Designed miniproteins, single chains, continued (4). Designs and how they scored, part 12

Each design is a single chain, and the fold is of that chain. pLDDT is the mean over its residues in the fold that is shown.

## One batch from the design tools (miniprotein)

Design m12406
Fold by ESMFold2-Fast:
Structure m12406 (fold): chain A 61 residues (1-61)
Amino acid sequence: GDAQSELIDKIIEEAIKKVKEGKMSLEEGKKYIREKLKEHGFPQEVIDKAVKEFEERVKKL
């Protein structure tokens, strides 16, 4: 059951790295996560949770 959690974490980490490197804005990172998780068939509740986690983590950079 952890493979899906690991995939979500990887997508969030990739978006955080791009924002930290100045290659992507916070809003672009939120869009990137939404699009990637939607492509993988995740439900909206999971997508919303991942976007919120990403936003909280970026605000701590």
Scores: mean pLDDT 84

Design m12407
Fold by ESMFold2-Fast:
Structure m12407 (fold): chain A 113 residues (1-113)
Amino acid sequence: SLEPVSNEDLALYYTGLARHYTKKGDYEKAIKYAQLALDLDPNNPGAYYELGRAYFSQGDYEKAIQYLEKALALAPENARAYELLGEVYEKQGDLAKAEEYREKARELRRKVL
């Protein structure tokens, strides 16, 4: 039987589309689909992560940090978000913060593996 798709399931689908378009280099569509995911589920950490990744790829490091920090507030064990924050701070020349975030990512990956 066809049950209605939940807002949470549809938000996960749009988060997946945002990831797909970021991998293709279509950052405008990646941002669009991540925003649609947040319209359905404003507490979706994956959608915030994909916004952070798309803005990083566009060179908007301030927005990248903003959205990655929101992703970590919702999912504090997201090693990928710490890794990407490390890359953002390296691009800004803050090598000390870059290494701090990379170390946090390594610690999380050791606990999961």
Scores: mean pLDDT 88

Design m12408
Fold by ESMFold2-Fast:
Structure m12408 (fold): chain A 89 residues (1-89)
Amino acid sequence: MKKEAEEKNEEGKKYLEEGKYEKAIEKYKEALKLDPDLFEALANLIIALLLAGKLKEAEKYYKEFKEKFPSEEEKKKFAEELSKAYELE
């Protein structure tokens, strides 16, 4: 299960890099179904949802993220990944 979750996360990252946000979201959700505690998949899901314009769903997962991963270091890593993946302008 854990290896399959990591493989789904990597598939999601590939779709995200290709700008296929809906497919990326699908793969990250599959990864989280296999491993609900996979930090990278949850962080990347939030980024993909924001890029797809799904703000309400992104807010829901971000709240879950903050509850599961309360460490400042993990939050900083997420913010840095968001800044690299998404330019607001």
Scores: mean pLDDT 75

Design m12409
Fold by ESMFold2-Fast:
Structure m12409 (fold): chain A 86 residues (1-86)
Amino acid sequence: LVEAERAAIELDVDTLEELAAKNPDNAKAYVYLAKAYIKLGDTKKALEYAKKAKELGASDEELQGLINLALSEKLKKLAEELEKLK
């Protein structure tokens, strides 16, 4: 991950965390937070937000997107934990 890409993801995380705080029932915001943390390599936060998204009604397709992203980032254990959420 290049520095500019990491900075952009960190800005997205800040914005999405603010959005989630204002709209805690927004499953989509938690899906995007999980994606951002996967790209940052923070597997604990990625899984935490993915679980929250699933609780709020995130689709199996959205969870599969998170699994595919985790695999592309070589986070195999996270991908296995995400699969368990389906």
Scores: mean pLDDT 77

Design m12410
Fold by ESMFold2-Fast:
Formats: structure tokens, sequence, C-alpha cells
Structure m12410 (fold): chain A 102 residues (1-102)
């Protein structure tokens, strides 16, 4: 039940971030955020069998990835290619963390 609460809270944070970013950008930025959100949701499902300590460590990886993506999204000079690259790198970091913690 705690895992469900954490998943719902994270999903809500992702949804709020998507809405906020969508108001400031469209097209590639919105697509990048959606891709990232989907990868995060999938990863959270995969780590559901991990220990609380491992889940906490993994959430730090997600938070760092979100922070880096937000930094790129807040840069008005960022190109669509740079946004897609940032998303791919963030998703790869999350997937690697899942593999390391499995």
Amino acid sequence: EELKKELLEEAERIEKAVEDLRQHASGPTAEAVVEFARAVAEALKEISDLTPEQREKFREVIAEAQRRLADVLSDPSATPEQLRKAVREAIEEIRKAVEELK
C-alpha cells in the first residue's frame, strides 16, 4: 500500500510537471516530457519488488533526471534535438538504474 501511495504521488507530480511545461512549450518539449513520464512510470512498476532502501535510492536517480530535464526545458535557447537528447539520456540513466537494482 505504501508503494501504491508513492506511485500515485509520483504520477501526480509528473502530471503537474507536464501541465506546467505544456503551458510554456509545445511540440518537441511536450513529446519529450511525455516520453520521460512514461519511462518513469514503467521503471516504478519494475522496482516494485525491491527493498525500501533500494526504492529510495532509485527515487533519487529519478529526481536527478527530472531536475536535469527541467534545466534543459527552462533554457529558451535549447533546440528540439537537445531536448530529445536530454530525454534519451535521462531515460537511459533510469533504465540502467533499474537493471543495477534488480
Scores: mean pLDDT 69

Design m12412
Fold by ESMFold2-Fast:
Structure m12412 (fold): chain A 50 residues (1-50)
Amino acid sequence: SDEKDLERMRQRAEELRKQAEKEKDPLMRDILDGLALMMESVEKIALKNK
C-alpha cells in the first residue's frame, strides 16, 4: 500500500478525533469517533498486508 495515503488517513482520523472532542452533540461525537475508528481500522489492515 502507498505509505503516503496511509499517513493522510491517519491525519484525517486524528482531525476527526479532535473534532469529536469539541462536539457538544453526543450523537455527532459518536459519528465522528466512528469515522475515525473506521479509518484507523483500514490503516491497520493495510499495514498488516505489507
Scores: mean pLDDT 79

Design m12413
Fold by ESMFold2-Fast:
Structure m12413 (fold): chain A 69 residues (1-69)
Amino acid sequence: MVEELLKKLKELIEEAKKLPVDSGKERSEELEKKYLPLAKEWQPALDKLSEKLKKELGVERGESEPEPP
């Protein structure tokens, strides 16, 4: 469930990067309008989730980045 939200957020960010350059001013504005309220609402929740993820990764999930040989 949380993963779905994160995936959607990532997709929105990627699309925003693509559209604003392609004379997609209109689409960029639309994305911003849609994204702004969501980002604002999710920001505090994301912060909490980030902390939890860090704990899980350090305890069970393992490392997010492998150590160089």
Scores: mean pLDDT 61

Design m12414
Fold by ESMFold2-Fast:
Structure m12414 (fold): chain A 77 residues (1-77)
Amino acid sequence: IEEEARRLLEEAEEAKRRGDWETLERLRREAQELLDIVEEGKRLARELGQPIPRYADLLLETARRILEIYAEAERKA
């Protein structure tokens, strides 16, 4: 999970440097889907009285950073 998160962030940064909008759009969609899934999982865990896994926060942070990279690329295009 940590290795996959790191790979996604590096891929997003490289796509931004190259102006590879196809890759940036794909990563943005994947990040948005990840946010939706993790936020729904957190709501369900809260309703069931289950502790939220530590990985949930890491995944949310990773998704947000990918979206930030996309937003920066969009501003500088």
Scores: mean pLDDT 77

Design m12416
Fold by ESMFold2-Fast:
Structure m12416 (fold): chain A 101 residues (1-101)
Amino acid sequence: DEREKRLQEQLERIRQNAANQPLSPEEKETLVRISEMMLRGMLEFEELEKQPPLTPEQQLELLRERRDFYLELLRLAGVPQEEIDALRQRFDAALEKLRQS
């Protein structure tokens, strides 16, 4: 898979960049992990865009998946759980309003 090869090349560049930064080993590992999640998430969402037009229910599910992915990235970046929970509630309220529209 050419996409996986390109992803691995990008991740290797990120690992090399992280290794040269004045970061702790734990911070370097976290940076690489976040970067991998971002790249894989982008590829997954790009693949979904190639599918036939989504139903309203499928569109809402995709928005929920994107929300969960974003909140997980914030968790890995060290955002406090209380702030993540508040953002989740805001997203849930927005999605419910969109569903009712």
Scores: mean pLDDT 72

Design m12417
Fold by ESMFold2-Fast:
Structure m12417 (fold): chain A 55 residues (1-55)
Amino acid sequence: SHMEEIRKKLQEYLRRIAAGEPVDLDELAKLLSEYFNIDYETAREIVEARVEEVR
């Protein structure tokens, strides 16, 4: 399903962030926004907060 593919992409991006690997924050925020039905700006803040833990 479309939502299952989004979930798999989110899991892979979150794994990469945890490993300190480069990720497309814009794409990740869009996927997170779609998956959780939250606005893009909120999703972007969540993604940036996670990346900040690795920087």
Scores: mean pLDDT 79

Design m12418
Fold by ESMFold2-Fast:
Structure m12418 (fold): chain A 77 residues (1-77)
Amino acid sequence: SLPLLSPTEERVFDAVVEHGPLTIRELARLTGLSQSTVTRAVRSLERKGLVTYDRESGVVSLGPLGRELARLRDRAA
């Protein structure tokens, strides 16, 4: 089963889907959330396999499961 997302996780995930790879700072600007809130959401999404977080570059990208979830949501609309 695909994981359920909190409203904060959905907002962060949707921003990565819409805008492509983004830093924590860019995600905070786009979502209107604090960087600490975004970091917690990214860690949760990473644990769920929905995003990857490259700590060397600081970039958050869709993971394989995140790409699949985005594709399924697009087909359900």
Scores: mean pLDDT 82

Design m12419
Fold by ESMFold2-Fast:
Formats: sequence, structure tokens, C-alpha cells
Structure m12419 (fold): chain A 70 residues (1-70)
Amino acid sequence: MEVFSKEEIERALVRLYLEGKISAEQATEIGRLLHTRPEEVTEEELVEILRKAGLSEEVIKELLEILRSM
């Protein structure tokens, strides 16, 4: 199972925000949810956080593609 660091996740979120695919409010909520987690999170845990923050399935898939390419 793939794990991602908070730094990698934050870089991917910044990229999606600059591309207009997530709002600043969504990025802030994801950051808040990640703060309660260990430094590394599993793909499954990350997907649950992203859904809870209100990201669409398409945007979640795109974020995971970015993370897997890093």
C-alpha cells in the first residue's frame, strides 16, 4: 500500500489550487485534517480525508496521479 508524506500531499494540493481545481477553503480543510495524522498517511486514509473535505472523485484521482508521479 502506498504512503505519502504531508509535504508531498501539500505540494500536490498547491498544484491543484493553482490550476483552479480546488478552492482555498478545501485546501485549508485538508490541511486541518492532515494535522491530526502521522507524518505519513496511506492512500486509503488520504482518499477518506479528501472526500470528507468535499473533493470530487475526478479531482481525487488527479491528486493521486500527481503523487504517484513524484
Scores: mean pLDDT 79

Design m12420
Fold by ESMFold2-Fast:
Structure m12420 (fold): chain A 62 residues (1-62)
Amino acid sequence: SSYKELLLALVRREGEELGVPEEELERIIADLQKRLDAAKTIEEMNAAAREASERLRRIAEE
């Protein structure tokens, strides 16, 4: 769906802006895509995107 594509694009952009290494970013994006594909509600999709964003911020702070 277009909403899943938007969330994936936003998280990827955040990771790039934070300077997360590409290998770690691709792993997080792949995990997010699997979670979005399994999600049944918009709330579940938003939760998956938030968790991915939190992981990116934690990596950037290390």
Scores: mean pLDDT 87

Design m12421
Fold by ESMFold2-Fast:
Structure m12421 (fold): chain A 72 residues (1-72)
Amino acid sequence: MFKLSPELERELLELARRAEALWETDPEEALRLVEEVWRRALEAGAMTQEQYDFYLEQLEMLRRGERPPLPP
């Protein structure tokens, strides 16, 4: 489990909820918000580089209209 400050956890959760809300109406913005959550988690040491790289690859596949592989 991540060692996050309460402020950072709240901020990441808010971004994730905004992405979820935008998924139907603005999927490109939703995907940008998801990437921002992952990037901030990586910078804070709350996510491994391997996890970030995997999620980023999935994001790029999704943007290309491809179905990304499920995580192991």
Scores: mean pLDDT 71

Design m12422
Fold by ESMFold2-Fast:
Parts: C-alpha cells; sequence; structure tokens
Structure m12422 (fold): chain A 72 residues (1-72)
C-alpha cells in the first residue's frame, strides 16, 4: 500500500475512536505499541531477506509514526 493511503486509513480509525470516547492517551499508547511491533517485524524481515515484507512494514511504520506525531 502507498504510505498516503495507509496514513489516511489510520487517521480515520483514530478519529472514529476519539468520537467513540476512547481517550487520546489510550490511542497514543496503542499506536506506540503498534510501532514497536512493526520495528520488530522489520528486523525479522531483514534477517530473512524478505524485502517485500520489509517494504510493506516500512510503509506501515512511516504511516503510524506520522499519525502519532500529529496526535502528540
Amino acid sequence: ERVERLYEAIREMVEKLLEQGVTREQIIADLEAMIKELEKGIEVAKKNGDFETLERLQALLEAYRRVLEELR
């Protein structure tokens, strides 16, 4: 997926959660946890030489980081 589409999808999810009464604090914590999981997945993909998965996970990581930065 393109980073812009992933970013828009994550942003829309966050807006929905805020509208449903999930706190910004909880959303930030969930995004931080997802970023850590993506970083772990990237290291595994690098070790395995799985460049297709690496590229996909790097795009997801960039999208999640952009949303987290805006939310802080």
Scores: mean pLDDT 84

Design m12424
Fold by ESMFold2-Fast:
Structure m12424 (fold): chain A 67 residues (1-67)
Amino acid sequence: ATLEQRILDYLLSNLEPGERISLRELAEALGVSQAAVTRAARELAAKGKVVLERRGRTTYVGLPEEL
């Protein structure tokens, strides 16, 4: 499976709609580099599959609350 698919599977299994996880925590959970997760998460966000949110120094990712 692609890293994009692994991210989606993780979020669907571990988060509710509207919940967020930091890109660092997601990278640690998946056993991959933060740089790799950041690139894949940006690609997913560009496709409307996830939401990225910057809060201070940390970037978070999660499932959209709506379509």
Scores: mean pLDDT 82

Design m12425
Fold by ESMFold2-Fast:
Structure m12425 (fold): chain A 67 residues (1-67)
Amino acid sequence: AKELAEEALRLAAEAAERGGDRELAEEALRLGKEALKNAKTIEEVTLAIAAALAAIGVLFEYELKEA
């Protein structure tokens, strides 16, 4: 669970570094959601939520620019 959240954060950061890779951001969100489903501790839940929010932030930037 924690490893999934950390991987999701890494992918979200990589998506941002690539000038906003939407597919990587969507994968980061998917992993963040899976990490949340498998979270057993408050720390794991917090990391999973942080990962999902980071991914949503990248995706929101694209939607805002298309609007």
Scores: mean pLDDT 74

Design m12426
Fold by ESMFold2-Fast:
Structure m12426 (fold): chain A 84 residues (1-84)
Amino acid sequence: MEYLEKGKEALKAGKYEEAVKYFKKAAEANKDDPELKGEALLNLSIALSKLGKYKESIEATLEAGRAYSKSENPEIAFLGGALA
């Protein structure tokens, strides 16, 4: 989870543009893992919102919902449905 952790560190440090880059890489690296992809996309949404990119933030939230809905964990899949 290298890119996801780097993204979280950048977000914590207020480096929102750097966080966006890492979360995009994390989502791509975890495209076949619904939970990790969903987490990366949800954090991407937060970073985009901090930059005032509200349309892109909403799109990332909807993509996170779609990723979570593919989870084998019923609780996470339900959360994905609620976000989408």
Scores: mean pLDDT 79

Design m12427
Fold by ESMFold2-Fast:
Structure m12427 (fold): chain A 72 residues (1-72)
Amino acid sequence: SMAKLREELEELEKKIIELVNTLKPEELVELMKKSDDFETVALAIILKKLNKATPEILEIGKEALAKLIAKQ
């Protein structure tokens, strides 16, 4: 359901903010490569909002978003 998806997204955002404050950009890229598509998109969006997204992070996020759209 949409409500469950929103709760999962909010919890994921909290965890990602903690990671962004502790990890370097290169470490975040490696984490994104090991994450599922939903997690990768959420991380890319948060990093973009915090003005910490590198071009590589944005590219990985776009690829993950395309995969999520294709699953529809």
Scores: mean pLDDT 79

Design m12428
Fold by ESMFold2-Fast:
Structure m12428 (fold): chain A 89 residues (1-89)
Amino acid sequence: SKLEELKKKVEEILELARRGASAEELIEKMRELIEFARELGDEETAAQIERVLARVEALHAAGREEEARALARGGAEALLLLIEDRIAR
């Protein structure tokens, strides 16, 4: 399903963060996730990801790499729980 595909993309972001991926790579993956959420018709989820992305981009631009990566990971973890809840319904 589209929700299971969305879950897999979120899990990919978490795996990349665990492997030490740069904030730049995580930002790119978050942008892909936003477009996929829009394709699903989930504008609320897309808007939520965009708000987190804006903060991650601001931290990255300020040279605060570890904080940017931590925020991206935390946002992905929170989103994963919401998607799992929606799949279980």
Scores: mean pLDDT 84

Design m12429
Fold by ESMFold2-Fast:
Structure m12429 (fold): chain A 88 residues (1-88)
Amino acid sequence: AEEAARRAAEAAARAARVAGASGTREAAAAGAAAAIAGAGAEFQARYDPSTPEEAARRGAELAEEAAKSGKGVEGARGAAEGAGIAAR
């Protein structure tokens, strides 16, 4: 489960560095996106019949996209919150 969050965080960090993020603001945005995507991936691994590794791949892809464009951070957060609500 934690593996999904770790993979997402690593992917977002790499994407942010490649994109030239040098300020704490960019680092914080990439970290937040990775954390949200990772949490979502972990949640999917619990409730989705797919393997935890597939969930980790999805989380990593989402985190990379969010970090590179700066977009989708709110979308990733909304998705994670929605998934939590839907689990009820």
Scores: mean pLDDT 49

Design m12430
Fold by ESMFold2-Fast:
Structure m12430 (fold): chain A 99 residues (1-99)
Amino acid sequence: SEIAELERRYRELAEELNKAGITSWEEADEEQKELLREALRLLIEGHVLKLEEAGVPKEVIEEVRKLLEEAVKAIEEGKYEKAEELLEKARELVDKALA
């Protein structure tokens, strides 16, 4: 399963991040930031695949992916409030599509 492979890779990265003791993006060094970016990308890919299996329309999945990618960029720029707003919008789209 592609989802199982992504979940395995995420677990490996999460274990590495835990060993690094990362508490925030701003306190992370460049190596830790790269691990965080990779973990976030794997989470987005896994989430998209789960939405496809749940029968969410492709147009909604595309919008959710865009919002999640914009949220990651906002986090990298220190715009945490914007990232939170984008994540909330993505969740609302999924909830509405599955309702």
Scores: mean pLDDT 71

Design m12431
Fold by ESMFold2-Fast:
Structure m12431 (fold): chain A 58 residues (1-58)
Amino acid sequence: GAAKTLEGAKKAAENAAKAAADLGRPDVAQRALESGMKGVEAGDAEKASLDAGKAAGG
């Protein structure tokens, strides 16, 4: 889900990456984490959460 804080966005990215890895898709997990972390670095918690979710699950 979408996160409203940078800490929440980071945790959302980690959760999305874990879910993708659990599905046997470490490439998707890495993309989810990278997309989420890029958003966190930019200071956009909502965008970070959404980008991580899209990278992990479509």
Scores: mean pLDDT 68

Design m12432
Fold by ESMFold2-Fast:
Structure m12432 (fold): chain A 57 residues (1-57)
Amino acid sequence: MKAELLRKARDYVEKGDYEGAIKYLKEAGYTEEQARFAVEEAKKDPSVLDEDAALEE
């Protein structure tokens, strides 16, 4: 599911594994440029990924 992939991407951002985060964002349907942009935004505010997917904890 897209929501689960975004959750994994957020977890990888928190761990500092940005390459892993980009990989999961691309699997969720984002382009490489969109994934890189989302990771940069998530480094400042990880909830950015939650807003896009309307995820809950």
Scores: mean pLDDT 71

Design m12433
Fold by ESMFold2-Fast:
Structure m12433 (fold): chain A 81 residues (1-81)
Amino acid sequence: MEEEVKKLVKILEESKDEEERAKAAKKLAEIGRKNPELVIEPLVKLTKSKDEKVKEYAEIALELISRNNEEIKKLIEEALK
């Protein structure tokens, strides 16, 4: 699972294909709903990227993970410190 997360993060950060990036963000969100501790830290780091698209996809993934889950939202806020 951790290796899969690293691979998806790399696709999101480095892929030149927007469709691959969108799929990576969606898969990271799916993993994060079940195991938020595996994806929150990597995604929070990506929100600080100089690449606007990388930031956007990371923000979307974090929003999808935290939707209707106050506990996960607090974990994301803590990771942003």
Scores: mean pLDDT 79

Design m12434
Fold by ESMFold2-Fast:
Structure m12434 (fold): chain A 87 residues (1-87)
Amino acid sequence: AERAIELAREAAALADTDPERAAALAQEAAEEIKRLYEEGRLEEAAEAAEAAGEAAAEYARARGDDEGAEAARELARALAEKLRKEA
């Protein structure tokens, strides 16, 4: 979980200043979440998904897409809830 959360937080921090780098870090975070899910580490996958959702929301906001930012947060929340129920 730690690496995925760090990648997501770094992506969020870079969303305004380096959107391309932010997108690349968000993709790496998504791959780590998938690995955590495949390993059965569902609570850690949920925490990482929430962090990745915030990164995606900041990326969308930086591009002026406030509706996309809210959608990213809602999707991440739904995924995290589903993962925690399966834990």
Scores: mean pLDDT 77

Design m12435
Fold by ESMFold2-Fast:
Structure m12435 (fold): chain A 67 residues (1-67)
Amino acid sequence: SEEEVKKLIEQLKDKDPEVRKEAALKIGEIGGEVAKPALPALQELSKDKDPEVRKAAEEAIIRILAS
């Protein structure tokens, strides 16, 4: 849902890298048109300090654009 995506976008900014990673993966799983508003935040997350978080952001972007 749009509400779920909005909550997940907020979690992409969490101090905990595990929370950021899980939020990115969930946005990617949702995919489609409803997830597209997350693309700018995911593009920033692809530059994250944590390599696992960067990987999750890249995967989410690919899934959204392919759906």
Scores: mean pLDDT 86

Design m12437
Fold by ESMFold2-Fast:
Structure m12437 (fold): chain A 64 residues (1-64)
Amino acid sequence: SEEERRLLKELDELDRKATQAVIDGNYEEAAKYLERMADIYERLGRPDKAERLRKQAEEFRKKA
Protein backbone atom coordinates (compact mmCIF):
# COMPACT_ATOMS: atom_id res chain seq x y z
CA SER A 1 0.00 0.00 0.00
CA GLU A 2 0.98 3.67 -0.22
CA GLU A 3 1.13 3.84 3.57
CA GLU A 4 3.49 0.83 3.72
CA ARG A 5 5.84 2.46 1.18
CA ARG A 6 5.88 5.68 3.22
CA LEU A 7 6.55 3.80 6.48
CA LEU A 8 9.38 1.75 4.92
CA LYS A 9 11.04 4.95 3.65
CA GLU A 10 10.74 6.47 7.12
CA LEU A 11 12.36 3.33 8.62
CA ASP A 12 15.33 3.70 6.25
CA GLU A 13 15.79 7.34 7.29
CA LEU A 14 15.49 6.53 11.01
CA ASP A 15 17.94 3.61 10.71
CA ARG A 16 20.51 5.93 9.12
CA LYS A 17 19.96 8.55 11.84
CA ALA A 18 20.19 5.97 14.65
CA THR A 19 23.45 4.60 13.20
CA GLN A 20 24.93 8.11 12.98
CA ALA A 21 23.82 8.92 16.54
CA VAL A 22 25.62 5.80 17.83
CA ILE A 23 28.79 6.75 15.90
CA ASP A 24 28.61 10.22 17.48
CA GLY A 25 28.11 8.74 20.97
CA ASN A 26 24.61 10.23 21.24
CA TYR A 27 22.94 7.18 22.80
CA GLU A 28 19.91 9.16 24.01
CA GLU A 29 19.21 10.31 20.43
CA ALA A 30 19.81 6.80 19.10
CA ALA A 31 17.30 5.41 21.61
CA LYS A 32 14.65 7.92 20.46
CA TYR A 33 15.13 6.88 16.82
CA LEU A 34 14.86 3.18 17.76
CA GLU A 35 11.62 3.86 19.66
CA ARG A 36 10.16 5.61 16.59
CA MET A 37 11.21 2.65 14.43
CA ALA A 38 9.53 0.28 16.90
CA ASP A 39 6.25 2.22 16.60
CA ILE A 40 6.43 1.89 12.80
CA TYR A 41 7.12 -1.86 12.98
CA GLU A 42 4.03 -2.30 15.19
CA ARG A 43 1.98 -0.46 12.55
CA LEU A 44 3.45 -2.82 9.92
CA GLY A 45 2.33 -5.86 11.96
CA ARG A 46 5.84 -6.75 13.17
CA PRO A 47 5.55 -6.69 17.00
CA ASP A 48 8.56 -9.04 17.23
CA LYS A 49 10.82 -6.42 15.62
CA ALA A 50 9.22 -3.63 17.64
CA GLU A 51 9.96 -5.41 20.95
CA ARG A 52 13.59 -6.04 19.93
CA LEU A 53 14.10 -2.37 19.05
CA ARG A 54 12.53 -1.18 22.31
CA LYS A 55 14.88 -3.41 24.32
CA GLN A 56 17.84 -2.02 22.36
CA ALA A 57 16.62 1.54 23.03
CA GLU A 58 16.45 0.79 26.78
CA GLU A 59 20.06 -0.44 26.69
CA PHE A 60 21.18 2.70 24.83
CA ARG A 61 19.48 4.90 27.44
CA LYS A 62 21.50 3.14 30.16
CA LYS A 63 24.68 4.21 28.30
CA ALA A 64 23.55 7.84 28.00
Scores: mean pLDDT 88

Design m12438
Fold by ESMFold2-Fast:
Structure m12438 (fold): chain A 68 residues (1-68)
Amino acid sequence: SVEELENEILRLYLEAMESTDPAEVRRLAARIEELVEELIARLDEEQKKKAEQFREHVMAELDARLAA
């Protein structure tokens, strides 16, 4: 379900933010990206805008972490 995808994305995001291994953060970021693409594919137009905003926020924070 959409809710299950959102919960899994959040879980992986929190795991990535707590990880000290750059390789693990990259792997988790790739998985999050896959799940967000699947989420967007399942949403109507109204929900897609919200998912796009969420994606930008999450990926920006993960990119900043990988740059460190």
Scores: mean pLDDT 81

Design m12439
Fold by ESMFold2-Fast:
Structure m12439 (fold): chain A 74 residues (1-74)
Amino acid sequence: SNAEKERLKARYRMAAAVLLTGLELEGKISPEEARKLFEEVDEKIDQAYKNATSVEEFEKKAREIIDEALKKAE
């Protein structure tokens, strides 16, 4: 359902923010890099939400987006 995708979108955005803030607090990325990576993740998650035909497809894409951002931060 669209309501389920909306809730998952909010949860994945929050997960990305927490993970990127964790890397910033550990000194692995700068505050500026954390902000840029979160903006990229947020935009990509929004596109995945708009383009996904199912909840499963959306979740798979959202996880891939977050994983790619975390690798880019290292």
Scores: mean pLDDT 84

Design m12440
Fold by ESMFold2-Fast:
Structure m12440 (fold): chain A 96 residues (1-96)
Amino acid sequence: KAAELAYLGGHLANLGGTLAAKNAKTPEALSHGIAGALAGAGGEFMARVFKKGKEGGRSAYSGGLSAILGGRLAGSEEGIKLGELGYKLGKLGYEL
């Protein structure tokens, strides 16, 4: 369950961060979008390959927060929404 939540949360944070980066018009928005995408991908990888739900969940949770901030700076509503889901699911996987 923890690894499944971390995988899904990481995947959604990766998508949210990617959308924030694609819509970024400032270096700050781009940096947060990229950070969200990379942390989300790391969480997905840790959960799927290594079955590390707690560590993967923490990475997904952090990635989701970065995707939310990047999405807000870039004006990407989809990036914000996906980042919020990545944050919530990653946090659940981390706290289990």
Scores: mean pLDDT 86

Design m12441
Fold by ESMFold2-Fast:
Structure m12441 (fold): chain A 86 residues (1-86)
Amino acid sequence: MLRALAETLEEAARAIEEGDEKKATILMTAAGILIAGYDIETGDSELAKRLQELLLKATKAFEEGDYEKAVEYLREAARLAREAAE
């Protein structure tokens, strides 16, 4: 699950960089679902909360037109998910 989450977050960041707002929104939504599923499956609520906080910050930055910050938050979340998968 965490590897799929990391890939989804990286794809969302690329979609923002490419100006594909629709794809970015779909991928950020999918990432939120994956984080919720991870919390339910593992009970690792601390990691899930950290990932959710970064995703929320990314979504808010994206809605405000701060695409650079949105990409940074998504990539930080992807890094945390990838590190936790090891």
Scores: mean pLDDT 86

